# Ledger of designs, part 105: designed miniproteins, single chains, continued (2)

Each design is a single chain, and the fold is of that chain. pLDDT is the mean over its residues in the fold that is shown.

## One batch from the design tools (miniprotein)

Design m7653
Fold by ESMFold2-Fast:
Structure m7653 (fold): chain A 110 residues (1-110)
Amino acid sequence: ELEEELLEQKRRERARELFRDAARIAIRNAEENFDDKVKALGNIMLAAIFAMASGDEELRREVAELARRFNEKYGLPVLGELADALENKDANAVSAKVGELFKLMVKMLK
């Protein structure tokens, strides 16, 4: 039981580290492609998902700030709503706003 609990804890810690690394990569890709509306938006959505999954407060705040900057540049109010959801650690709201952004991205590709 104790050995099983320690192995489970290590698996959860590893999963969180992988999500933190994925979030950092997505943030970097969004920053590097900030002038490419579709690429930046796709990476902001991925960063939001991974930051939430990581449980990392600093990454959530960084993604929220990135979403607000993108909203200021491109006029997508749903990104401000995503930033609010990230700051409030509201997983249901983050999921809903990512879904709305995905639909907008699909329309931009058509």
Scores: mean pLDDT 87

Design m7654
Fold by ESMFold2-Fast:
Structure m7654 (fold): chain A 72 residues (1-72)
Amino acid sequence: GVQAPVDEAVAAAGKGVAAVEAGDGAAARAEFERALAILEAAVARYGSEHPELAAALASLRALAAYYLSKLP
């Protein structure tokens, strides 16, 4: 169902944030790219039934951009 990919994307985003805090830019980019790919796939598959997913994707893009902007 829709909850499994959402939970996976949230977990990946959390790892991305932790990687930024640790100064690991490569790990941060990889985890945020993975989170975005998972949620983009979920929007494509479930978005018509779950309109909240598009807003979640926009929020994740903003979160990733914000944290990645903190890297040198």
Scores: mean pLDDT 87

Design m7655
Fold by ESMFold2-Fast:
Structure m7655 (fold): chain A 55 residues (1-55)
Amino acid sequence: GPVPAPEATKTNVSGKEATWRTKASNQALWDEDAKLPTDPFSGNPLTADTLEPLK
């Protein structure tokens, strides 16, 4: 089952401290962000399709 954790949302990815977030599929944002541990809502590994750069 999915295990949402605040760490996943604020995880630093390749120097992107809180500059990315999980988002619905259908978007290729960051290839490096795809290395993130897990999606906080889905429980699946974060991918460029589910990530979006924060402001």
Scores: mean pLDDT 42

Design m7656
Fold by ESMFold2-Fast:
Structure m7656 (fold): chain A 94 residues (1-94)
Amino acid sequence: MEEELKKLEELLKELREAYLNKDYEKVLEITKEVQELIKKSSLPEEVKKKMLDAINKLIEDYKKGKISEEEFMVHMLAAAQEAVDELRKLLEKK
């Protein structure tokens, strides 16, 4: 969990930098890394499913033109932050 949290926090920092630079391709790359970390994480199965479903919906909504690149970046930053917060809650139980 601690290594998972550190890696996710690093990805969140990279995601924020990509957002500030309007680097949509980098945001997509980091999004895939966040999805892989969530899949491998110690999070409860229900929490993983909800997070992955939310991220997949954001990707599909963007592909279908339902949301802008800016909206996608903002929502991905929020989703990554939520994943960090959930992992922190698991660590605080000790």
Scores: mean pLDDT 77

Design m7657
Fold by ESMFold2-Fast:
Structure m7657 (fold): chain A 91 residues (1-91)
Amino acid sequence: SKKAQLELAEAYLRMLEAIINDDLEAFLAAAEEIARLAREMGKPEVAERILAEAREAVELLKAADAATREEIKAAARERLEQVKKVIEELK
């Protein structure tokens, strides 16, 4: 249980880092990893939603202006710090 939670949190951390770095390929790779973990946990409907939302997020990020991208990155940076704390608690 803790190991699965840690792997999920680490994959989510990579997804947030990808947003901050404008790395859409890394973002999709992290989303695929989260979806894989969700399927292994018996949640295929959650996995399908994660992939659909990730694909939509990529299209929105590609269409976003500089100001919108900075707002998204700021939100990702705040979430990144929260996820780092969760990872430390799960170790």
Scores: mean pLDDT 84

Design m7658
Fold by ESMFold2-Fast:
Structure m7658 (fold): chain A 59 residues (1-59)
Amino acid sequence: MTAEEAIAELERILAEGRSGGAVATLGLMKRYMAQGKPPTPEQAQSAVEGARAGLAAAR
């Protein structure tokens, strides 16, 4: 998963339900992307999976 794909997915997750972890991760990823230092695909995928698990647990 690319960092841009992860950002889009995190924004979608936040639209479905609020997760503090997703908010923090999204902000950090956007900051790194703006600096030209995006997370690795593995880091991006892990962040999205954690956010999805958090949202599912909150449902």
Scores: mean pLDDT 73

Design m7659
Fold by ESMFold2-Fast:
Structure m7659 (fold): chain A 68 residues (1-68)
Amino acid sequence: LVQQGLDLLGQGNRAKRAGNLQQAADLYSQASTLFREAAKTAPPEEKDTLLRMADFAQSQSDYLRSQL
């Protein structure tokens, strides 16, 4: 889940650079979901980090959607 979330975050960054804002927003949203799922089974020290990564990815998705 974490590695898949990181891969989607990277894909979102590439889509954003290419100007594919809708695709980037969707990829960031998917990454956020995977980080939240990973947090459910993670140790406490990793859980907080994963939730912050999920919040970051969601904020990027929301920001890009506001630009569409």
Scores: mean pLDDT 82

Design m7660
Fold by ESMFold2-Fast:
Structure m7660 (fold): chain A 76 residues (1-76)
Amino acid sequence: MKLSKEEFEELAKKVEGLSDEELNELLRNGNKEEKEQALAAEIKRSLEAMKAAIDELEGLSPEERRARLAERLAAA
């Protein structure tokens, strides 16, 4: 995809306040540029959510970590 790191960060800032419903609407009904923005934001949110989940899981047992990761992936 033709996004530089700077462009990706700028797009992420623009969509930082968007809800999951708004992102899904952009993915369904948006033009090519809007879909690309929504995808970039969703990928960044997923990575941040993954990091937060890992940090939360550091205190948990291996079984609990597996269950929480499965639930998080199903919810995403």
Scores: mean pLDDT 66

Design m7661
Fold by ESMFold2-Fast:
Structure m7661 (fold): chain A 61 residues (1-61)
Amino acid sequence: PSITLPAKPGEEGKRGAEIVMALVEKGYSDVIAGFAAEPGKITIFLKRPNKEAEELARELA
């Protein structure tokens, strides 16, 4: 499963890293597989569905 979030062009990698770090700090490290930065967007990959991690990622975006 994955979550796609908007990001400012040129800030995608930094923003993706910030969101992933925040999720890890909130205790979701075991469900995060990683992220990808693409022009204008970030995709966060999860090892399994997790509604709370998805909601937190959307709030941080």
Scores: mean pLDDT 82

Design m7662
Fold by ESMFold2-Fast:
Structure m7662 (fold): chain A 91 residues (1-91)
Amino acid sequence: MPSKEQEEEIVEAAKKAMEETLKELKEKGYSNEELKEMIRKIAKELGISSDEAIEKSIKSALEKDPGGGLEKLVALGVGQLVAKKKYKELE
C-alpha cells in the first residue's frame, strides 16, 4: 500500500499530466474522431478490453459536455496511465 506521501506524488503526477494533455489537445484542435481513437488506445493500455465500456464512456462524455467532453476524457485517461506507471515505480 502506498504511503500518504507516495499517494500525493501519484496524484500530483497524474494531475500535471492531465493539465498538460488538456492544454495540448486544445492547442492542436483535434477532431472528435481523432479524440475517440485516442480514448480507445488509452483504454486498451489501461487494460479495458470491453469495446462496449469504451463506447459508453465516449457517449457519456459527449452527452455531458459536447464541446470538451472528449478532450477531458483523453486527459483523464492519460492521468490514469501516469498514475498506474508511478504506482508501479513505488512498489
Scores: mean pLDDT 80

Design m7663
Fold by ESMFold2-Fast:
Structure m7663 (fold): chain A 80 residues (1-80)
Amino acid sequence: LTEEQREEVELGIVEIEVAVALVHYKNTGDLDAAIEALKRALERARELLERSTNPKVQEDAKKLIEWIEERIAELEAEKA
């Protein structure tokens, strides 16, 4: 794989980790575990955005970061 292809694969893995965290939450109701997993995925997406020189990866990572941040805020509101 080229470096660009590896970065696209890494972004895909982060997306899968997010999906797995949300599915686990729906099955278990463990809100804290879901928030923790989403925060880990968020940090990985941010790291990828910082080191990537591929404009497509940067754009896709920015969108994923925004989406994860919104989901974390929604789940944190459920605690209240």
Scores: mean pLDDT 84

Design m7664
Fold by ESMFold2-Fast:
Structure m7664 (fold): chain A 103 residues (1-103)
Amino acid sequence: MEIEFEVEAEAVSPDGRRGRVRAKVTVKLEPGQTATAVASLAAPDGQPVRQRVEADVIDENGNVVGKAEFEGEVDPGASLTARVTITVNEDGSVEVKVEVRLA
């Protein structure tokens, strides 16, 4: 089945630095399949970064099953990794998980 969605996530470090990401994802998956898209953004010291990154959506066998467009904003000196995981369960229900890590 073809699935299209948009998700947003934010992470804040203990020292108050912030990273935010929006991901627009299009993927084709069948019941019982899982796929993942990952993007990484790094800001140099002294300047925030706002970037758009395209990533392939990869299934559990390493096949490209879709595409993701990430738009990220990262505070100076921080690095952000965003991971979106899409699972189609055997009953056809869809789960989307987004994880953002800031370092």
Scores: mean pLDDT 86

Design m7665
Fold by ESMFold2-Fast:
Structure m7665 (fold): chain A 119 residues (1-119)
Amino acid sequence: APKATVEASGSAKPGGNITVTFTASGLDASKASVAWTAIYDDGTSVPVLRNGGERAPGGDERFSGSISGTTATLTANNVDPSKYSAFSVGISGANGTASATVDINGNRLPSAGPAPFLG
């Protein structure tokens, strides 16, 4: 089965830039479709990019992407770390599918969780 690794770099502070790099082994990414999904702190997931860099309905100009061989990259500019908990990526190629999720650790505020008392 295809294997996947995912790494995040950059600054998850407000107004910072995050780059997420996904590498799949055993996939022909030149024939693959790639989709990126943002996962919010409430668990809601929204597609942001497809086909290596095309905007999905949940995406805006802050998201860009590229694909090269078995590597897919998402860049998110002007990040709101109180809004995003994770990014996920799926790649479907002629020889299978690989997916991975990266948590944006350390950028969730303690008050950003579901609180029973008004925050």
Scores: mean pLDDT 62

Design m7666
Fold by ESMFold2-Fast:
Structure m7666 (fold): chain A 56 residues (1-56)
Amino acid sequence: APGPEEAYEAGYKSAMDPENAEKYQKLAALAAARGGDEAARAAHEGGMEGKKISGT
């Protein structure tokens, strides 16, 4: 089952890989649903960090 670390990575990749953003967003949402609030927080943090690094 996806954990917080996997949720973070999926969120991060959704921001870094625009061509696969929908796929990674769905993976992050699944990880958040299975991992609870901690995984949901990690997915959001990953997405924010990815946007910061990608410049978008």
Scores: mean pLDDT 73

Design m7667
Fold by ESMFold2-Fast:
Structure m7667 (fold): chain A 81 residues (1-81)
Amino acid sequence: SMPSDFELLNALMRAIAAKDEATALALLRELLDTWLQHSSPESVRAAAEWLRDLLEQLRGLLSDATLAEMLALIEEAVARA
C-alpha cells in the first residue's frame, strides 16, 4: 500500500531532524505528488503555504542548497495545482 500523506509528512520530519537531506528531498517529492493527485487545487495551495512556513522554521536543520531545492519543489507543485 502507498503511504498516507500523514505518514509521508512524519517521515519527512524525521529525515530533516536526522539531517538526511537526500531522503528528505525524496519524501517531499512523494508528498507533493500525493497532494497533487488526491487533493483539490485550493487544498494543495493551502498545504504548500503551510509546509513552506514550516520549512522556514526548520531552516537551521537544513543546508541552504537543500532548503532552496525544497522551496522550489513546493513552488512547482503550486504551479501544477
Scores: mean pLDDT 85

Design m7668
Fold by ESMFold2-Fast:
Structure m7668 (fold): chain A 87 residues (1-87)
Amino acid sequence: SHMEELRKKISERRKELDAEADTQIAEARKNGDLEAYRRVLARHIVEKIELSLLEELGIPYDPNLSATERNRLLSEKTIEWFRESRA
């Protein structure tokens, strides 16, 4: 199923983001760098929200898209989804 493959790839990317964040959080804590700690947490939350939106909207995660391109695609598909949803 296309949706199963999509969910699998998003799940894999989610695991990568979690591992990256855990490593960066551990480094920030070790160094007593509160600003780095806060930035990593904020970025991680946003990235995970984006993955959840991709999954909900049925959009494949494409690592070759820039943040700007991904944001535009998310915005376009969110508008499309909202117009097509019944509630």
Scores: mean pLDDT 81

Design m7669
Fold by ESMFold2-Fast:
Structure m7669 (fold): chain A 74 residues (1-74)
Amino acid sequence: MTPEEAAEIVYQAATPYVGEDLARKAAEAFREKLEAGYSLEQAIVAMAKTLLDGGASVETASRAAAEAYRRIQA
């Protein structure tokens, strides 16, 4: 799985929770971390921080991050 493919999964997983614009920003932050050589876990943290900064609740950000992580590992 490439960083681009993983970012697409993040975008699709987050969109139902936060909408397309914020999901796209979170997917981009995730992709940038993977391309920079960070771990999947660190990329998921960057996604979650982007969601929180965009106004998502901790519960919403946690659910979106967990769903993205689950789909990437499948």
Scores: mean pLDDT 87

Design m7670
Fold by ESMFold2-Fast:
Structure m7670 (fold): chain A 74 residues (1-74)
Amino acid sequence: MVKVEVRIKVESEEEREKAIKDAEETAAKINEIPGFNVKLSFEYDEETGELIITIEADASEEAAKAIAAAIAAV
């Protein structure tokens, strides 16, 4: 398993909820392929206005970084 953390700036509650939903949807699509076992955890940093997404996956470090980039909308 590889673990990566992504921080994205959200300007409103609505953007935060949308980002969480989009991340969950992306992870669900990847998990349609057996073996990846993508797991997400979410935390919001009120001081910086950033949503913190922790991603764990049964994947190579390169694949895990690609998943993180997709979730960060890069």
Scores: mean pLDDT 76

Design m7671
Fold by ESMFold2-Fast:
Structure m7671 (fold): chain A 100 residues (1-100)
Amino acid sequence: SVLDEVEALLADPNASAEEVLRALLRAAEAWAETHSSEDLEAVLRLLGLLQQMRDEGRISPEAWDLVANALETLLFDHSTPIEERLAALREAVARALELL
C-alpha cells in the first residue's frame, strides 16, 4: 500500500531519491483518484522527505523545483483539469529522475 511504502521510506536512512520520487508520484496518483486525507498525508510526508534530501544534497535544486512546482499545481490549481495537472507531475518526475 502507499502508506506502507511511505513508512518504509521514512524509516530507511539510505532510501534513494529515485525511490522517493517514484513513491511520491504513486501517492499523488492515488490522491487524484480518491481525494482522501490519508493519500494527501502520504504525498506531504514524501514531499518532506524529498525536501530533506535536497537539504542533504541528495537531489539537485533543479529536480526539486520541477517536482515541487508540479505538485503545488496538482494540489492547488483548481482551474486546470486534474488529468492535465497529473500529466504535468508525471513529466516533472520523469525529468527529475534524469537530473539525479
Scores: mean pLDDT 86

Design m7672
Fold by ESMFold2-Fast:
Structure m7672 (fold): chain A 63 residues (1-63)
Amino acid sequence: ETLKVKGSIKVGSEVTFEDGRKGVVVAQVDETTAIVRNLADGSLYLAKGLKEDGGEGTATRVR
């Protein structure tokens, strides 16, 4: 599963998926890559394209 996601890449920031679901950044991997937890079901996503000042990226569900 891959979804669009909006928000800041900063750890602890709330992000919004394209379907309106909320997530939180739990780890930053690099300047544009982070691990996001979906708050609805606790699943983890690898998010790419997020920025510190906020941006739109893609989140792919990890197993």
Scores: mean pLDDT 80

Design m7673
Fold by ESMFold2-Fast:
Structure m7673 (fold): chain A 80 residues (1-80)
Amino acid sequence: SLEELAEKIFEAAKDDLGLLASVVNSPNKEELLAEIGRLSSKNLSKEEKEEIIKFVEKMSDEEIEQLKRLLAEYIKKALE
């Protein structure tokens, strides 16, 4: 689900809020995929990262915007 995807990305990057902010502020799907590709292998296996990338590639523009909104909410809560 979209919520599960958002949680996986947040957990993978929660130690690097700057990278999470870059993901949220990506202007299009191509840039979003590039930022997801920067997620540390310390927090995600290669297989898990490839699964996330494949899932995002199948998403519509509306689903990408919803994903970015969910990640922004996680960042906001992490800073409180």
Scores: mean pLDDT 77

Design m7674
Fold by ESMFold2-Fast:
Structure m7674 (fold): chain A 62 residues (1-62)
Amino acid sequence: SQQAALAAQIARLKAVTERTLKNLDEYAKQHPEKKDYVEKLKKSIEENTAKRIAQLQAQAAA
């Protein structure tokens, strides 16, 4: 069903984003000089993903 597909898409998007943020944290451990850059990038990714998820959740609920 379309509703089940959207729910699965939202769950996958959340999981991928979480993995990406963890990978960026590991990158920052290897490159301490880029910690500020990594934090800015993480914030941008979180904000963009949150907006996408909110839109998909609204569609799935409708």
Scores: mean pLDDT 83

Design m7675
Fold by ESMFold2-Fast:
Formats: sequence, structure tokens, C-alpha cells
Structure m7675 (fold): chain A 100 residues (1-100)
Amino acid sequence: MTKRAVRGLAERYIKEEGLKVTGEEEDNGSYTVTLEKELEPGRRRVVLVGVGEVTDPVTGEKHYQLVIFEHDSLEDDGRVIRTSSRLEVRDLTPEELEKL
């Protein structure tokens, strides 16, 4: 379920922005995809899309945490001169994850 949701979200970045998958990581109920593109010389965009499974220790109820991290960097003469980052974190029920 997590892998399908993450791949579906990553597909949007691939189709709309032309980013390429550069990494995939799967670890104990979590799945993460890293997407990258050089938009122009020296300007790089990195997007990380991940979903992790979270179990409430009191209720035993399962929830999912969606993380979308967007990072733009500009380099000049081998030096990073500008960065911009956006982090989105959403807590999802199993039903909400299935709708992604």
C-alpha cells in the first residue's frame, strides 16, 4: 500500500516536472523515493516522497505519515549560493492512504 501511494505521487513530479528517480528505499513499513533534475546549469531540484507506517503504542491503531520534501539549490563555481526548501508532513488513516 505505501509503495503504490508513494509511486503515484512521484509519477506526478516525473510527468509534470520531468524529474528522474535517483533512489528508492524500503525500511520496515516505510517506502521513500528520491527524484532529481538539473533544471538549468548549476540549479538542482531534489524531491523526496515517503510514507511511513506508525502504530499508536496505546491503541495499536495504524496510521501513516506522508512526507514530501522539496529542495532547490543553485551552485556557482562549485559553491552553493542559494537554497530553498519546502517540507510537507501529513498524517493519514489507512483509508486516506488507499485514496492516494
Scores: mean pLDDT 80

Design m7676
Fold by ESMFold2-Fast:
Structure m7676 (fold): chain A 77 residues (1-77)
Amino acid sequence: KKKEFEERIKRLKQIGDDVVEALELINEAISKIVKERHPNPTPEQLAEDEAENARLKASITEARKKMDQWLEEEIKK
């Protein structure tokens, strides 16, 4: 079928990249706000925040991989 469909898929991938970048910036901004509200966190609190940030980044990365895989499979049709 069509170049229009392929172009739409490419556009969706580009939008996906922009969304992932925006989510990472939002998460960074939230982390800064939390740090400002709690300027003297304990080492345990810092470790927990770092672990949560790592989990969020991993979740975003995996969601992106699943989306890219789905889009590639759709292109094959």
Scores: mean pLDDT 74

Design m7677
Fold by ESMFold2-Fast:
Structure m7677 (fold): chain A 80 residues (1-80)
Amino acid sequence: SEAERLAREMIELIVAGAPREKLLEVSEQARALAGGDLEARERLGEAFRRAVLEHFGLDPAEATPEQEEAAVAELRARLA
């Protein structure tokens, strides 16, 4: 799906230390997809959660809240 594609692309760019311009391109695509639609925002959020967990070798269906928090914190650290 488009949400899954954007989520994976964003994670790959963040991990690779891509330039801000590339991150903004994907962010703009995500914003356009979400466009004020709650269902599209929820779908995009779930796709990002799944992509983050899978990147760190976690199964999204089995991940605990603690594992999710740790994975998100690690990704945020790469943006700081």
Scores: mean pLDDT 77

Design m7678
Fold by ESMFold2-Fast:
Structure m7678 (fold): chain A 60 residues (1-60)
Amino acid sequence: SIDEFYELRKKFESLPEEVQEKIQKFISEKMKKNKGHKLSTEEKIELLTKALKEALEKFL
């Protein structure tokens, strides 16, 4: 899972700045919905990985 996150992050960093900003906003909105919950480091990584993967599929 963490390895998948690093691969997705590398793909994200290769994108134009405009697309990166759109993806960051999308992820931020998804993360805000979970701000009321105490998440473990592992749960945060899983949530970030899912959000990043979904954002890449949506904007690519």
Scores: mean pLDDT 76

Design m7679
Fold by ESMFold2-Fast:
Structure m7679 (fold): chain A 71 residues (1-71)
Amino acid sequence: PVARLEEALRGDASVAEIAEALRATLEALGLPVPDDSTLEEGARLAREASEEERDQMIRIARAAAERAAAA
């Protein structure tokens, strides 16, 4: 889940692939999943983000996953 999101954000993934990775990551972490339009908008913004902004998103996702595993 987090690894898939990391691969999508660092790679040349499509908006649809990033949206699917986001949904899968949120489901795996037990977080509320927004509607498809919100996921697509988030994926579009992530795709347009700078390398530094994508790295920050990956760090946030990893921190969330670590917190979920520690609970």
Scores: mean pLDDT 76

Design m7680
Fold by ESMFold2-Fast:
Parts: C-alpha cells; sequence; structure tokens
Structure m7680 (fold): chain A 79 residues (1-79)
C-alpha cells in the first residue's frame, strides 16, 4: 500500500541521517577537519530530506532533531 511504501522510505531516510550523526559523534578529537566535513555533509543531507519531504511531519521532526545535534556538535568542534 502507499502508506507502507511511504513509511519504509521514511525509515530508510531516518537511518541514513542517524548514521551520519553517529559517525560524526565517533570521530576522534585529533581528526577535527574530518569531523567537521562529516558534520557538514550530515547537515546538508538532513536539510535536503527536510526540503524534499515537507508534508511528512514525523520525518520532519526526526530530521530537525538530528540537525540540532549536528549543529551542537559543530559548535563544540569549532570552539
Amino acid sequence: SPSVIKQTIADMLFFAASSELLTAQRIKPSKKELQLKVIESGIELVEYIIKENPNDKELQEKMKEIKKELERLRAEVES
């Protein structure tokens, strides 16, 4: 059904965004430049998903939380 397909796509997108956040969080402090690149790529992915799925409220909320964590991590790394 269309609802099952939509949910499967949403779950896959959430997994992709969550994996980017987890990868960024696990990069060692000695790899600051690499960590920043992963954070920036994760933010771009999350913003793309938000833009392309404006009517999926659950996906929007999940993506906004991941973006918030990535931006918090970016601020910590840049300080």
Scores: mean pLDDT 83

Design m7681
Fold by ESMFold2-Fast:
Structure m7681 (fold): chain A 55 residues (1-55)
Amino acid sequence: MELEKEVLSLAREVARLNDELRQAEADGWPPEKIAELQARLDEVTRRLLEAEAAL
């Protein structure tokens, strides 16, 4: 049950970061800031895959 909650939490974070990245690109954020968001998205996605593999 805790792993299921962790997976759901991470999935929501991935969705949030994807929305932020899309908004940042639309708003013309500096490339450096976009790269930071992309790096965070990649890290959270990796954690999500690890949590799913643990189920």
Scores: mean pLDDT 81

Design m7682
Fold by ESMFold2-Fast:
Structure m7682 (fold): chain A 86 residues (1-86)
Amino acid sequence: DKIEELFKKVLKKLGEEGEIDYDTESMRFLAEEMAKYIEKNKLTEKDAESIKEELQKIEEEIAKKLKERGPELTEEELKEIFKEVA
């Protein structure tokens, strides 16, 4: 599934780059919220570009928060960012 691969790639990039100190629980939470977003909006493979844009906006908001607050984002902050973008 191209859509599932796209959001997993974004989540992996955010964790691996060391810009965000995501523990396993935070990464799982973000993956669950992304899955709900995909399901709610009935996204298909043809919508891969659309979901990519939304994921990029989420990534940009997370990066912005990291620059302002430092590398420790909480589950609550991740949920707030996701809600603002999605």
Scores: mean pLDDT 56

Design m7683
Fold by ESMFold2-Fast:
Structure m7683 (fold): chain A 68 residues (1-68)
Amino acid sequence: MPLDIEALRKTVEELVAQGDLEALRLLRDLAAHEYRLLVKEKAPEEVIQRAKEALEVIEEALRRAEAE
């Protein structure tokens, strides 16, 4: 199914505001696993690109939260 990047951005910003680093790390690990799986299974380019964007959103939020 298509991934809603805007909804994901709202979710990770909420987790950053709450200081929930464990949830952010779990989301990063799950997103990284999903991205690797989609690439391995040769998913449609559109789906792979959205998974990559999702991973980047989570990783950037985690970097900002951990840098404090």
Scores: mean pLDDT 79

Design m7684
Fold by ESMFold2-Fast:
Structure m7684 (fold): chain A 81 residues (1-81)
Amino acid sequence: SFYKDVYEGIKKVLDSLPEISPEAKERLKKRLELFQKMAEKYGLDKEQFLTVLISFLEKEAERLGISPEQREKLIEALKNG
């Protein structure tokens, strides 16, 4: 599904970023999985999903102390995945 494809894209980029701690990666992955399930349950279209997911990802990355450079890479993966 589109939702799973986007999630897997973000996960691959996240796993490739050495500056993000393993704990922050794990916490972000769990938050993203929950968000994906909720989006699928409520039937968000692609445009709505991407808009909300970008906002969610930015706020969660800031909360976890992920640098602006690493956040940029995650958001780029979302737009290109």
Scores: mean pLDDT 77

Design m7685
Fold by ESMFold2-Fast:
Structure m7685 (fold): chain A 98 residues (1-98)
Amino acid sequence: SEEEERRLSAEGFETLAQAARSGVALSRRYGTEKVATAAANGVAAVADLMGLRTPEREEFQELADRAREASKQSREDIVKTLEAIAKEAEAKAAELRA
């Protein structure tokens, strides 16, 4: 049903938001650029996976690409990008659940 599709898409964005917030927490806790880079690449992989079977595939792909580009930047830029991805994914999940 449309309600079931919308719920599954919301769960995908919720999963991505949790991954991004975990990436921020790990990057801050361990304080190394290697951890931040790994976190950004991990968030990109989660976004790719969550997008594979949803109508919002292009939106997930855009977030994945942003995380990958951030992985090439400083730890501080990675944290900022992952926080932005988390907020955007949380907002999209809330919209889909409304």
Scores: mean pLDDT 89

Design m7686
Fold by ESMFold2-Fast:
Structure m7686 (fold): chain A 98 residues (1-98)
Amino acid sequence: DLDEFIDRWLRFREEAERSTGDEDTVADFPISEILKEIAKWIAHLIKEEGLSFEEAVQKLLQELEERDPELADFFRGLLSDPKTLKEIKELVEKLLKS
């Protein structure tokens, strides 16, 4: 659920900004969870709307831009890395085969 993911990400960022820099309270949002949620949403768009992988990525970025431009910018940077994009595509293909 994209809305739930965005809400969790925004809440995580607010908690991180509230932190006084205490190393014992380092809440690291795991990159693996980010990649899984991106892959799930892209797979959903492909299955439900009949989009290509590339079209689903563009739609995800557009929806993120409307809700949180800073989050959209972060994902745009992440998806511009060919290795990360390939890993997401492989996760999407696994989800589509399930």
Scores: mean pLDDT 70

Design m7687
Fold by ESMFold2-Fast:
Parts: sequence; structure tokens; C-alpha cells
Structure m7687 (fold): chain A 81 residues (1-81)
Amino acid sequence: SPFEETLERARELVEKAESIEELKEGFEELLRQETDPRAKEVLAGMIELIDKMEEEGKSFEEVKEAVLLVLDIALQELRRE
């Protein structure tokens, strides 16, 4: 599934990122390259989540953990029988 591939790529991006700025830039690049409307919605939602957490003064570690959790839940639901 292109949607599943996008979520897996997003997860790998989050694991490799070293800053909130890298997370935002990476998600914005994935969003630019994406053609699936559902994947675009998820990526845009992740950027919004990152922005909100940064505004709330959350650390990079907290932001990374939250984004990974949301992506893992989305992947689990997509793989549900």
C-alpha cells in the first residue's frame, strides 16, 4: 500500500532525525512528494502535532516519542485484518 509505505518512511525519518527542525523539514518534503490524499492528510496532521508540541515547550525527545507513537498506531490499524 502506498499509504503504508509513506507511514513506514515517516517512521524511519523520525527515528533518524536529530532536531524538531529536521522533523518538520522531513515531513514537509514527504508531503510535497506524496500523491495519496489520505497520506497527505496524515503528514499534514503530523506537522500540526509537531508545531503544537513545540509551542507547548516540549523537548525534541518528547516530540519524537509522540510522533512515533501516533505513526505506530496508524500502521497497526492499517495492518488490521
Scores: mean pLDDT 82

Design m7688
Fold by ESMFold2-Fast:
Structure m7688 (fold): chain A 77 residues (1-77)
Amino acid sequence: SRAERILSQLDASEEARAALREYLATGRLTLSEGNYETVLQFLVFAGELAAASEAARVLAERFPHLGDFARAAENLA
């Protein structure tokens, strides 16, 4: 699939890859300060815009110091 192909080409940590593999298998997404950039980039590139919007919303609540994720969530919705 497109998502699997994008995942295989990501320059990402094993932690980020593991989280994305879990998401593709189960729909469950684990976000952290160490993986949020890679996860958001992957979801947008894969066309998973609803998941990207939800991830940005969660990031706005958990990590408000890392960026304007509230605006990102609104733009992706």
Scores: mean pLDDT 75

